# Designs tried in a protein design run: designed miniproteins, single chains, continued (2). Part 52

Each design is a single chain, and the fold is of that chain. pLDDT is the mean over its residues in the fold that is shown.

## One batch from the design tools (miniprotein)

Design m5792
Fold by ESMFold2-Fast:
Structure m5792 (fold): chain A 89 residues (1-89)
Amino acid sequence: PLELEQQPPVVTRSSTGTLTKRATAPEGWEINFVWLDESGKVVASEQLPSAAESTATVTTDNPAVTRYRFFASAGGDVKSLTVTLTRLP
């Protein structure tokens, strides 16, 4: 599998809010977004369909989420989670 990962800033506390994401998956691939707690455990995820540019809104209000992995946009409320690109069979 291929992983598209940037070195994002890490938010070391739980938060509530919406994140909007734009991602393009080539045909035959899936994009997964994940939220991680302080130990790196997945506490929430979103999946986008392949073959199209997609936007997902993710909201986290889970007290178990003490850490997020994502990259921030300088231009507002758009942030990006850790993205895993998985080839479909």
Scores: mean pLDDT 42

Design m5793
Fold by ESMFold2-Fast:
Structure m5793 (fold): chain A 83 residues (1-83)
Amino acid sequence: MVEEVEKLIKKIEELARNNEPLEEIDKLYAEAMEVVAKLPAELQPELRRRIELTYMKAKFVVMANEIDEELAREEEERARELE
């Protein structure tokens, strides 16, 4: 069970690194939280915190990539106006 949570955390990090959609990251976050809820109460706070921090970082990475894509599109539109 704990090993399963660690695998899910690594998967969230991998998806963010590969710029996968937030929907897929959200699904893994939900799965990780479900797994943690089934663990002994003593282990839950540490694992929940680790999952939350990983999820937050993953969201920021994906959002930053989306912003970069939007900026690139805007620059392309401006380049068309130069001629």
Scores: mean pLDDT 79

Design m5794
Fold by ESMFold2-Fast:
Structure m5794 (fold): chain A 97 residues (1-97)
Amino acid sequence: SLDAAIQAFSIMDVNGEPRSSYGILVKRLIKINRNVTFVYDPSLFSDDQKQRIDSLYQRYVDLARQAGIDLNSHSPGDIIRFSRIVKGMTISDINKA
């Protein structure tokens, strides 16, 4: 779903350390569990990192809403469109979240 994709983007690489490492770990967890609902494990993150992840998640939710994309969408086209929007964000904007 788009919600699962937003969760993944919130914890993946923004070209800032240490988040790229967490993206690798999340990919490993997905491979083991085969379920995207287990993409985010809060126990793997510090309190500061959780706050930044939550801020990024909220920003991505707001971007999806502005683009008219349904958070419950399972459409590959909607997920691809959202991915393009996220890639359009600057590293500075992402890191401030």
Scores: mean pLDDT 56

Design m5795
Fold by ESMFold2-Fast:
Structure m5795 (fold): chain A 92 residues (1-92)
Amino acid sequence: IQKDLEEIGILVKKAEEEYKKFEKLYKEGKLTEEEAKKLIEFFKNSIEWVKKKKEEVLSSLENVPEIVLKVFDEALKKLEELLKKAEELKKK
């Protein structure tokens, strides 16, 4: 469980760093449609992975600590926010 939480934290940090990189490219007029599509796919895959991990944790533990559920929910919220922002970069 501790390792899963650490992996989620690393994933969210990686997602934020990737978004900042693409936002900079967009502001410089250098963001390609192909790069934007790859970023969107990365966020979609990341959301799916976190959802699967949450289901595994819920299925394996009789009592899931509330703090663990909060970590999953906050990670999903952050990744979904980044996905929405990435889709906006592709449109503009």
Scores: mean pLDDT 79

Design m5796
Fold by ESMFold2-Fast:
Structure m5796 (fold): chain A 88 residues (1-88)
Amino acid sequence: SLVSRIEKRERELAEEAYKKGLTPDEIREMVKQAAEELRKELASVDRNKLIEEAKTKGLDYETMLKNAAHRYRLAGRDELAEVLRELA
């Protein structure tokens, strides 16, 4: 799902940042850029269609997105949390 793709991307970016020796400020900028790219990708997504597809699979998509946004906010990743909240 979108949430799983976001979490995987963030983990991969974090590993890359560590290997490259990026500073905390550079990591924050990288996260902001990732959030902006995600926002652009999600702008073309039909929210209602995704909710109906999730129901077919027995998933509460809206609740999953809200919970993911809350977790990202608690982790200090406000930019990613905002994108997920807008989709939810």
Scores: mean pLDDT 65

Design m5797
Fold by ESMFold2-Fast:
Structure m5797 (fold): chain A 100 residues (1-100)
Amino acid sequence: YTEPEIDPERLVELVRKIMEEKGLSDEQIEAGVRAARALAEGNNKEAMDILWELHEKDPEAAIEVAKAISEAFRELGAETQAGIMDIVAGVIKIDLERKK
């Protein structure tokens, strides 16, 4: 079984759609789109930097962005990448709970 190749433009389009359906702001959507594009291109460090910057500004938005990227990867059959994004969302949520 071969893992599907992820087209960066398809991932970006799907992430944007999911985030718009969740009612996220234009700034949050653009951050999510940039992170998704970086992930699809294999630039994991850049994608994580974008998500951590968003986490510092708005941790709740960062959780929703990570979840949207996870949902998009699952729809495209990229279960491993989706699982990694779920872990990222979980780590942000734990950090947020420790700060309350």
Scores: mean pLDDT 80

Design m5798
Fold by ESMFold2-Fast:
Structure m5798 (fold): chain A 98 residues (1-98)
Amino acid sequence: SNAVDLIVEYAKKNAEYAAAVYLALELVELGKDASIEELKKNAKLSDEAALLALTIQEFLKENPEYLEELKPKVEEVLKKFEDSEEVKAAKKYVESLK
């Protein structure tokens, strides 16, 4: 779908955007909400990346059917950025919420 393709293309842009997209998916699955300030503090995201995460989180709450299609595609993108500080911080933050 166009929405899935767009979200995946955002994740591919850089490690920070990959981390932001990953956080949005994981927070929705966990039924957790995070503010822009919490995303910036805990996942070391910029204002732009935190806003991207919030926007995708809100979209997926309204359209949860896209989660199953997005998860494997976003995991593929994360492998490219797995050694990045941004992805490591995002995974650590998600682990702290479990």
Scores: mean pLDDT 84

Design m5799
Fold by ESMFold2-Fast:
Structure m5799 (fold): chain A 120 residues (1-120)
Amino acid sequence: SMADEIFKLRLQALEAMPKELQDLLKETLDRLVEIIDEGVFEKKPLEELVEKLVEEFRKFVEEVAEKVPKEKLEDTEAALRLLIEAIAKYMKAKGIPEEVIQEIVERMEKILEELMEKAR
């Protein structure tokens, strides 16, 4: 099921994260899910949902980039890609249009690339 796929991706992302950053990932995942659920429930403009999710993700990656040990950078980047995939599947399960999900994913991937490069 879609829920099983999302659960597995979430678990894989958590296991791949440095132990010192696992709680931050859990808290961020909860906040991203809340933004999606609120946006869908309140029927907010999709543009507002996009900007809120991208901004929350940027703040998260900025904190990760500051705290991640250099030797764990590659594994952490891989974990965050799994998080992006989990959030994309969650948005799809909530009925967000594919083109909107694609925009969010592309912007999140760009943030991840730019900020993790600065952490090197």
Scores: mean pLDDT 86

Design m5800
Fold by ESMFold2-Fast:
Structure m5800 (fold): chain A 77 residues (1-77)
Amino acid sequence: VDEALALLRAAKAALADDPLAVRGLSVIIKAAQSGKLSDASTGARQLSDYLRSQGLLDGSRQADEAARLLEEAARAS
């Protein structure tokens, strides 16, 4: 979970100029912090798709990796 949160926070800092991405990341981070790991992983996948559609490939990759880590953590709980 901590690794996923670090990736999401790094993505939020990198995407500070995109208000839609910042809003989405804030929601995903709050869900992950609240233990709603399945909701957070779904949100991270949706954000990755959005970022890919905008040509923001590095951000998309970070969101996909965060989703993978959140899915793994959800299975462990």
Scores: mean pLDDT 79

Design m5801
Fold by ESMFold2-Fast:
Structure m5801 (fold): chain A 55 residues (1-55)
Amino acid sequence: AMTEEVKKAKKELLEFSIEAGVELLKMIVTGAPQEEIDAFVAEADEKLAELEAKV
């Protein structure tokens, strides 16, 4: 059976994925510099890897 901590980790992973996706779209639409977009993507990928490690 899945533990409550694993369920919470999966919820946090999904919520972060959605929030990061929305923020990335906002940056692209508002014309943020490519350097800032690249930095955001790198940080988001690192955070996603940390969250995935918990599930």
Scores: mean pLDDT 82

Design m5802
Fold by ESMFold2-Fast:
Structure m5802 (fold): chain A 80 residues (1-80)
Amino acid sequence: SREELLRRILEEAERIAKEKGYVDGLTFMEAADRVGEKEGRLEEAHRLAEEFIQAMVGAKEPTPEIREALERLEKLRKEL
């Protein structure tokens, strides 16, 4: 499902952040590419990445799932 895909992208974003020692808005994009390729859902992952970017820059009101993703990445940033 979309929610499961988003969760897996967030888990991958956490792995990338730990590997690099930082997290930024592009970490979600990298995670979306990796998970999308691995699961054969690249187009869906790219659409989620686009929604995430639009919400992050204030161009679109975040859905509850995207809002949770933004909050989770912000929390991760503070823990690094």
Scores: mean pLDDT 77

Design m5803
Fold by ESMFold2-Fast:
Structure m5803 (fold): chain A 117 residues (1-117)
Amino acid sequence: MLKEYEDLSVLSDPSVPSSERLNFIDRIIEFIENVEELEDEVARELLRALKPVVTEDSSVEVRVKAVEALSLVALKTNNKEIIEEIKKVLEEVAKNDSSEEVRKAAEEALKKIEEKL
């Protein structure tokens, strides 16, 4: 799926409706779930694309889905540096996001990542 639609700029384009960004993140999640392990470069690209979405997207629903996607990246990578960077992003979101729903999603994601370690 990602090989056919590599344009992660959809996630940072304010003209794209939140429903389309949600559908795109759902496709990212499906891709991650269908691989046994993410290659380091792919995991870094996904972290780079999803980090601003998790921290800055105007839609609560989009931020919740982006937290889920980052959690799955951490669970499917064996790169400790990437896992630690994702944990830091999720810790920031859990403490600072304006939405309780987003903060709870980040807390749940952190628990799943800690269970893997």
Scores: mean pLDDT 81

Design m5804
Fold by ESMFold2-Fast:
Structure m5804 (fold): chain A 86 residues (1-86)
Amino acid sequence: SREELIEEIRKLMRKIAEILREEGHDEAAAAIEKALEIEDPVEMMKAVLATLQELMKTLSEEERRELAEKIQPYVDKMGDLVKQLA
């Protein structure tokens, strides 16, 4: 169902926040956790994406690659689920 897909997307975003905390990006992780409180799934996804984009601007090229490798599987899975919500 749509509700099940949204719940799976929220779980993936929470996993991304966990990885960010493990990597020392506590402020970005907290911002994603706050964004997850947004009831509208589209606005929630926009807020999470904006947080990730701002974080990536502050990192070196090497740090961006390392972080991307760790979160990319969850980002890809989330993208697949978002397509199913259409």
Scores: mean pLDDT 82

Design m5805
Fold by ESMFold2-Fast:
Structure m5805 (fold): chain A 93 residues (1-93)
Amino acid sequence: AALEEEKARAIAELEAETKALLEKMKEAGVPEEVLKAAERGTKEGIELIRNSDDVERALALAKARVMAEMARVLGLTPEEREGLALLERLIAE
C-alpha cells in the first residue's frame, strides 16, 4: 500500500512539474518538437516509476529522462543539458 501511494505521489509530482515547465516553454516560444520531447520523456518517466521499488531514485531518473529527451532534440552538450536540468529544478520551486 505505501509503495503504491509513493508511486502515485511521484507520478503526480512529475506530471505537475512537466506541465509547469511546458507552460513556461510555450510562453517563451520554444519549438513544438521540444515540447513533444518533454511529453515523451514524461511518459517514459511514469513507466520508470511504475516499474521501480525505489520510488525516490525512479523519480530522479524520470526527471532526468524528460531533460534528456528535450536535450536530444536541441542537440545540447552535456554541460548545456546540466544547465537545462538546473533551470527546470529552479522553475519547479
Scores: mean pLDDT 77

Design m5806
Fold by ESMFold2-Fast:
Structure m5806 (fold): chain A 96 residues (1-96)
Amino acid sequence: DRLNQRIIDLVVRGIENFDPFDISGALLGAAVVKSPPELIDFLQEIEKILEKGKEKGDRKEVIEELSKYLNLPEKDRTISNIVRAAVEKIKKILES
């Protein structure tokens, strides 16, 4: 879905900038276009990690918490093909 890919691009940008505001925008967009619940749940978790990191001003903590969350087994987190695509894009950014 093209709209869900645009939402994932906003999430990627928010992570690159360590800015939860871009994630909040992605969540609003996901709600408006009625994205799958799994994508909305995923975005809420990413937003919480970025908000916590922003409050502390600690980029390393954000990277560690994101990597930990993204490496959880599929059974331990909600996942769909859309969320899996987002996970792979985010992992690539964290490796850069």
Scores: mean pLDDT 69

Design m5807
Fold by ESMFold2-Fast:
Structure m5807 (fold): chain A 81 residues (1-81)
Amino acid sequence: EVEELRKRIEETIAQVKALIAQGRAQRDPSLARQAIAIIDQVIQENLAAQRQEGFGLLNPAELKELEELRAEAQKVLAELE
C-alpha cells in the first residue's frame, strides 16, 4: 500500500537523521558513512524504479530531504576526518 511505503520512507529518513546526529555527537565517521550508504541505496532504488516502471518510489520532497541529508552527512564525515 502507498501508506506502508510512505511509512517506510519516513522511518528511513528518521534513521538517517539519527545516524548523522549520533556520528557528530560520538565523533564517529563510520555512522556518517552508514547514513550516506543508506541514502545512496534509497536514491538508486528510486532511479531504478523510475527507469523500469516509469514512476519512482520517492516524491520530490522526500528526494530533496534525502539529498540535503546526504550533504549534511558528507559535511560531518569531512569534519571528523
Scores: mean pLDDT 82

Design m5808
Fold by ESMFold2-Fast:
Structure m5808 (fold): chain A 94 residues (1-94)
Amino acid sequence: SEIAEIAARAERLERELRERVAAGDEKLREKGREMTRLLEEYVNSDKEKQEELIKEFEERESDERLRELFLLRLQLAEELKKHGEEEVKAAIAE
C-alpha cells in the first residue's frame, strides 16, 4: 500500500507537470529532462555519487512540485532495489 501510494502521488505530479508544459512552460520541460538525466545517472552510481546528485538537484531546483516528484522517484527506485521489480509492480498493479 505504501509503495502504491508513493507511485500514485508521483503519477499525479507527473500529470500536473505535463499539463503545465502543455500550457507553455518550456522552462519546466527542460528541467524535467535534466531531472530524468540525474535519475538515470543515480541508478548507475555508487552511494557517494548518488548523494552528490541529490544535492546538485536540490541546490539548483526551486520548483517545489518538481522537487517532490524527484524525491518520490528516488523512493520508488530504492523500493525497487529492496524488493525487486516484480514485487513493486504487484504492489502498484492489480
Scores: mean pLDDT 77

Design m5809
Fold by ESMFold2-Fast:
Structure m5809 (fold): chain A 105 residues (1-105)
Amino acid sequence: SHMQQQLLAQLQAIIEQVRQTTDQAELAALARQVGDLIKSNPLSKEAVELVLELVELLIEKGRTREVLEAALEVAMEVIKKTEDLELINRAIGLALRIIGLLLDL
């Protein structure tokens, strides 16, 4: 749909912004922007895959509680929004990795 095409373009733009920054405040803001975006939209399988890629990048680059908590909220929202068991299992795995990182802070 047109809405899903716009969502995919917005997610791809945010992924590029995440790749280009090491600023933790910017990463936290981008993670929250993704959380808001996915809460307000139905997710196609393609959108879920992009969101999970985003969460993986946030795990790689995140160094603060604010980034990791926002990334966790995004992963949890994916679990609520998709019925694809493989994508749910990936989101659960990422959520558990984030929880482990938060406990080590």
Scores: mean pLDDT 90

Design m5810
Fold by ESMFold2-Fast:
Structure m5810 (fold): chain A 94 residues (1-94)
Amino acid sequence: SLMDKIEQEMLRIYMAATVSAEAARAAIEAARATVDGLDLPEEVRAVLDSFLDAADAIVDAHADDPQRAAEEIARLASETARRLREIEAKRKAE
């Protein structure tokens, strides 16, 4: 359920980005608060912090182009989910 919660937060940011930069920023801020409240392994926390920082940068770079911002966030979210699943698999193997 932790991974499901993380993927849900990334999906919320993507959906918000399709609407506006303001909506995306609010979703990113909410996700930061969620991540801060979770007792996450350091490696997982680092990947999520990197995702949120990159999402902020994408939104700022494409504030007048929600479609472009959303497309770049979708690619970033897909790559982030792949990395998180790889970390989970390695931790379960140890």
Scores: mean pLDDT 85

Design m5811
Fold by ESMFold2-Fast:
Order: C-alpha cells, then structure tokens, then sequence
Structure m5811 (fold): chain A 84 residues (1-84)
C-alpha cells in the first residue's frame, strides 16, 4: 500500500471517529457542542464520508430548533452523495 493510500485510510478512520463523537454528543443532548465539533472538522472529512457528517450536523440543528440551517446541511449532503 502506498503512503498516499495509508494517509487516506488514516483520514477516513479519523473522520469516522469524529462523526461517531458527534452522534454520541447528540445522543447526550449536547446538540450545540455536536454542531460546533463537526463544523470545525468538516474540511478534514473525506468526500465519501461528508454526506454522513452533514446529515449528523443537520440532525443537531433540528434538535436545536434551527430547521432552516438543518435543511441547508441536508441539501449539501444530497448534492455530494449524487457525485459518489
């Protein structure tokens, strides 16, 4: 496996862990913390996992009563998923 392939695997594993942390925060009722955490790390999440991250972000915004923001994140997730 090349160094680039190894770095991609590490980035994917880190992104999966970050998404899991955000889901756990939502489960605990820490919606604002989950949203902030994901927003700070979105640029580090590979495109293949970005739709999942954006849907978790949308869930956090919905739980906070911010439906307009939630719809925005869901639309971005759908657009990215169309390219995968």
Amino acid sequence: MSREELEAEVDRALAEMQIAVARNLIKQGKYEEAAEFLRKNLDKIPEELRPDALRVLATAYRKMGKEDEAERWEKEAEEIQRRL
Scores: mean pLDDT 81

Design m5812
Fold by ESMFold2-Fast:
Structure m5812 (fold): chain A 74 residues (1-74)
Amino acid sequence: MIDQLEIDKTMAHLYVLVAGEVTVGELARLLGISPATASRILNELVAEGRLVRLAPRPGAPPVYVPADPSLVVG
């Protein structure tokens, strides 16, 4: 069980590094997990310094982006 969560965390991190951003709902759909599990994974990656949580506007869902600025498409 714990190994699957760590695999999901690794997949989530790799997806954000490739795609540039992800939402909780998008990750939940991609990995076939609940939105609650996706939210926990993304927030754990933020706590580990791998991702940054952004709120693009009030009422919009938060977007998670890589902590490495070299991956930001300008």
Scores: mean pLDDT 74

Design m5813
Fold by ESMFold2-Fast:
Structure m5813 (fold): chain A 94 residues (1-94)
Amino acid sequence: SMEEELKKLLEELREAIEKKDIERALEIVQKINQLLKEMEEKYGKAPEELIKKVQAAMLRLLDAMARNDIEAALEAAEELEKTVKEMVKAMLEQ
């Protein structure tokens, strides 16, 4: 399912950050964004407030990775996982 694929991508993102593989982490972020777009097309648009939370968490992650701040990147990845789960739940419950 797309939900299981998303879960795997979030796990792979955490691993890439822990390994300091910024190129791999950026590739996974792009895959997550593409999958979320496909889920929006299939299930409908999530509430705007949840979309903004996911975008904010994504920007914090990208900023932390650009600064090579692994601790900040891991914290941002955890927030991204939480906000993505909230958004996907809202999409599926529509």
Scores: mean pLDDT 86

Design m5814
Fold by ESMFold2-Fast:
Structure m5814 (fold): chain A 100 residues (1-100)
Amino acid sequence: SEKDKEDVDIAVKLIVDAVRGAVKYPHSSEEIVENITELLEEIQKTMSDEDLQYMADKLREEAAKEKDPRSKALLLEIADAIENKESAEETRKRLLEIAE
């Protein structure tokens, strides 16, 4: 529904803001990555496959707008994690490798 798309757009904005925070505040990056990973685990359980695909597509659009290569890489990895229904453990590991 249109309301479901609005909720996805809000979630995308929260993820983009969190990614920018992880890059801007590297001493907080591990905590921010943990928070992102927990959010992704919840959305994978609660959102439909169609909403998850829409979210992944929107995250890729936002990644294309990012000037910082690390922010871009983090958003693309999050989009891939959502699309592939990646485990929380694997997602955390990959995001930490990019944030370092």
Scores: mean pLDDT 85

Design m5815
Fold by ESMFold2-Fast:
Structure m5815 (fold): chain A 99 residues (1-99)
Amino acid sequence: LLRRIAELLRSSREIRELAIEKGEAAIKEAQKNELDDDQLARTIALQIAGLLGKAIDSGREDEAIAFLEQQIAQLDATLGLGARIERHLRELLAEMEEL
């Protein structure tokens, strides 16, 4: 999943910049509100897409994918959010493919 998102982000600077902006906006929103599990998982998915966009710009894509896969696994182990994060990542992928 993350590899496919990274491929789309690599294909368009505009999509990559949008992903970074949305990720940063999601973090700011999360800091002001108490989030339920689904809202938290969506915020994390937006952060992941934004971090992948930044990693592509810096030539660190493979390192970032490995790191983010590990972080998703830890969030699943500690909070049970893995499936929700993956769902939101798939929804973001579908939205980006329409751009």
Scores: mean pLDDT 81

Design m5816
Fold by ESMFold2-Fast:
Structure m5816 (fold): chain A 67 residues (1-67)
Amino acid sequence: SKEEKAERLRELMEELGLKEVTVDQFLLLMRAVGASEEEVKRARKMMEEQGLKRVTVDQAVEIVLSL
């Protein structure tokens, strides 16, 4: 589910000590937590439309929950 992927993403970022990641790093982390290529594509589009070049843990979680 989106909620499980968002929780795993938060846990993974916190375990790796990542407070903020680039778009490319975020998309790699999404794949690592089991996001589909369609979910990764939607996340990239959302970030591009909002002009985001980097995301915090909270922003990353919000993007995943919005997919």
Scores: mean pLDDT 85

Design m5817
Fold by ESMFold2-Fast:
Structure m5817 (fold): chain A 102 residues (1-102)
Amino acid sequence: MEELLEEVKRHLREMARAAQNGDYEKAAEHAQRAVDAILRLSEAGPLTPAQRKLLEAATRVAEAFRNGDKEAVKQALRDMADSARELGFPEVAEELRKAAEA
């Protein structure tokens, strides 16, 4: 369980870095891996509201990255930053917020 949350954090950070570098293909890959890890959490029990919001935003950002939709990317990254903060991941939230401003 804890290892899945650390996997989510890792992929969100790598996604944020890739997005800041304009590497939307790599960002989409890490967004999808974060989605996959959150779905694995749902197999062990019901997701919290913050986890559900993160799943929804991560799914949207993966599609936005693949479509090259910069405005959709920025909005989804802001939503993910809010969800990461609610989950108690302030460092991840700050990296996501910075990626949204890039």
Scores: mean pLDDT 84

Design m5818
Fold by ESMFold2-Fast:
Structure m5818 (fold): chain A 86 residues (1-86)
Amino acid sequence: SAEEERIEKIEKEILERLEKRGIPLEYLENPGDLSKEEQIELIEEVIEIVEELLKEAKEKGDEETAKIYQELLDHLKKLLEKLKAE
């Protein structure tokens, strides 16, 4: 579906930007095997990337993609707060 294709493009864009930032692909394949500190660092990097992508989507007027990035950002921020509280 168009929504599935949009999600795949979003995932690819996030992965490409993580690679550019020097985050190892191995961290993305088995995030549960990472230390708490490594998980926090990974989530913080993804949050920064998603915030950049959300801004770009809004500037382009892509409301559907912006909505997905906003929902992802809200989820990641909640996950980060939970990890920091544990």
Scores: mean pLDDT 80

Design m5819
Fold by ESMFold2-Fast:
Structure m5819 (fold): chain A 76 residues (1-76)
Amino acid sequence: MEEEYDRILEEGRKRLQELIEKAAGSPEAVRVARTGLDAVEAAVEYGRQKGLPAEKIREEVDRIIARTEAEIAALQ
């Protein structure tokens, strides 16, 4: 269980870090991407504390990333 949560967190962090790198030319987009990273970390921690199924945590992480990408797109 813990190993699965750690894997989801690592994958989410990688995706948000790539988004931060792509947004490097826009300070506001970088802030949005970093907020998304904090949200992913919080979602995984909450899921770990509550013993939520890994699938539900992945769904939430995917939603956070999609929302973050949409917010960055709205700034362009």
Scores: mean pLDDT 83

Design m5820
Fold by ESMFold2-Fast:
Structure m5820 (fold): chain A 89 residues (1-89)
Amino acid sequence: SAVEELIQRVGEQSALDLLGLAYAGEHPDSPAVKEAYREMEEYEKELEKTLPHSEAVARAIGRLFVNLGDLAKSLSEEERERAAELVLK
């Protein structure tokens, strides 16, 4: 499968992150994708109260990747295979 090939190339954790990113790119209007980006923006605003802007942005991007990776775990097998095919192109 495309998912298995992706895991072999980059490892399981990186594969999940890439699957989430590919899914978000194909489905930008998905409520789950919009929520992941909204949560990232809220997290950045909270961090900016105590951290420099560059560090707040870096940590917020890290939170987005975690959220997208978690989203990838909730995808159907068919949705994950489609996302993996996009990454492997």
Scores: mean pLDDT 84

Design m5821
Fold by ESMFold2-Fast:
Parts: structure tokens; sequence; C-alpha cells
Structure m5821 (fold): chain A 106 residues (1-106)
């Protein structure tokens, strides 16, 4: 059902949010940068059935994740941590992209 699909999209995005939050904490990402990403992810969850709003959030998340990657590069974070962060960021924006495409078909 459409309700089950929406519930699954919310669950998937919540899982990605928890992973990104844990990663940002582990890598000591500045609170201001981490808070912006958390707010955008919460806004995505709240707007899961609004594809136009999700597209706006997607673009903003991509920019904020790029800023976090730049911060990590400047701090000379180990390459393994940098790769792990980029994979989780890609998984998170990918989950939102799938939600956008799915919601447009509901």
Amino acid sequence: SDEDIIAQMIADLRTEKERVEALMRELDVPPAMADEIRRLLDEAIDNITNPEKLEEIYDRLVEHFRRVVRYMLERRVPVSDLITAQLHFMATVGTIHVAIQTTKRL
C-alpha cells in the first residue's frame, strides 16, 4: 500500500540520519555544521510526501555534505574515515532521491 511505502521511506531516512549523526560526532564535526545537516534531514522526514520540497532539501544537503568533506580534508582526517563519510553521505542523498522519485508516482 502507499502507506506502507511511505512508512518504509521514513524508516530508511531515519536510519541514514542516525548513521550520519554518529559519524559527525565521531569525526568531531563542528556543531554548527552538524546542526544544519540534522535540521535538513528532519525537514526531509517531515516532508517525505512533498517531492518539490525534497528536491530543495536534496540540493542543500549536497552542499552541506561538500562543506563537511572540505572540513575533513583541512583536518587531514584518515583516508579510510573520509571514504566512510562520503559513502554515508551518498547513501543519505540517494535515499532522498529514491523518496522523490517514489512520491512523484504515488
Scores: mean pLDDT 88

Design m5822
Fold by ESMFold2-Fast:
Structure m5822 (fold): chain A 90 residues (1-90)
Amino acid sequence: KEEYVKKLIDRFNELVKWIEEKAKEYPELKTVLYFKFQPLDLKVLSYINKIKKTTSEEEAEKLYQEAMNLLDEFKAEIDKIVERVKEKKK
């Protein structure tokens, strides 16, 4: 289960870096991006703690998949917001 925690932290750090890049590229979105990101940070920490506390490998895998899906959904939502801004600039 240590590998699940590491992979989740690595994926979350990649997402943070990507959000920072988008905030630099689209300064008009900076406030919206940070407001949407705040609850995600707390949720990811909650998943990490649950994975560390579980004694079940199956439960750890389930929690890891749920957390990864949460990160993927967040990225998809931000991609939609960015695409709308791109459409308006053209």
Scores: mean pLDDT 79

Design m5823
Fold by ESMFold2-Fast:
Structure m5823 (fold): chain A 70 residues (1-70)
Amino acid sequence: MTRAEAEKELAEAEKKGRELVKQGNVTLGVAAVATAAMTVAQRNPALKEEFLERGGEKQKEYVKEYKERK
């Protein structure tokens, strides 16, 4: 997996996750980003730490956004 492929996969997961969070499905939104980050980590170990950290930060953002938009 190239860095460009990893960036695309995470970006697509973030877009889908954001839509799910807007619909109130925060757990599914978090799962979408987590799955993409884990896929990148598994397919390119050099990007593992970076993408797991970025995915974790996005998951935290989704949870906070959901709580703020009650």
Scores: mean pLDDT 79

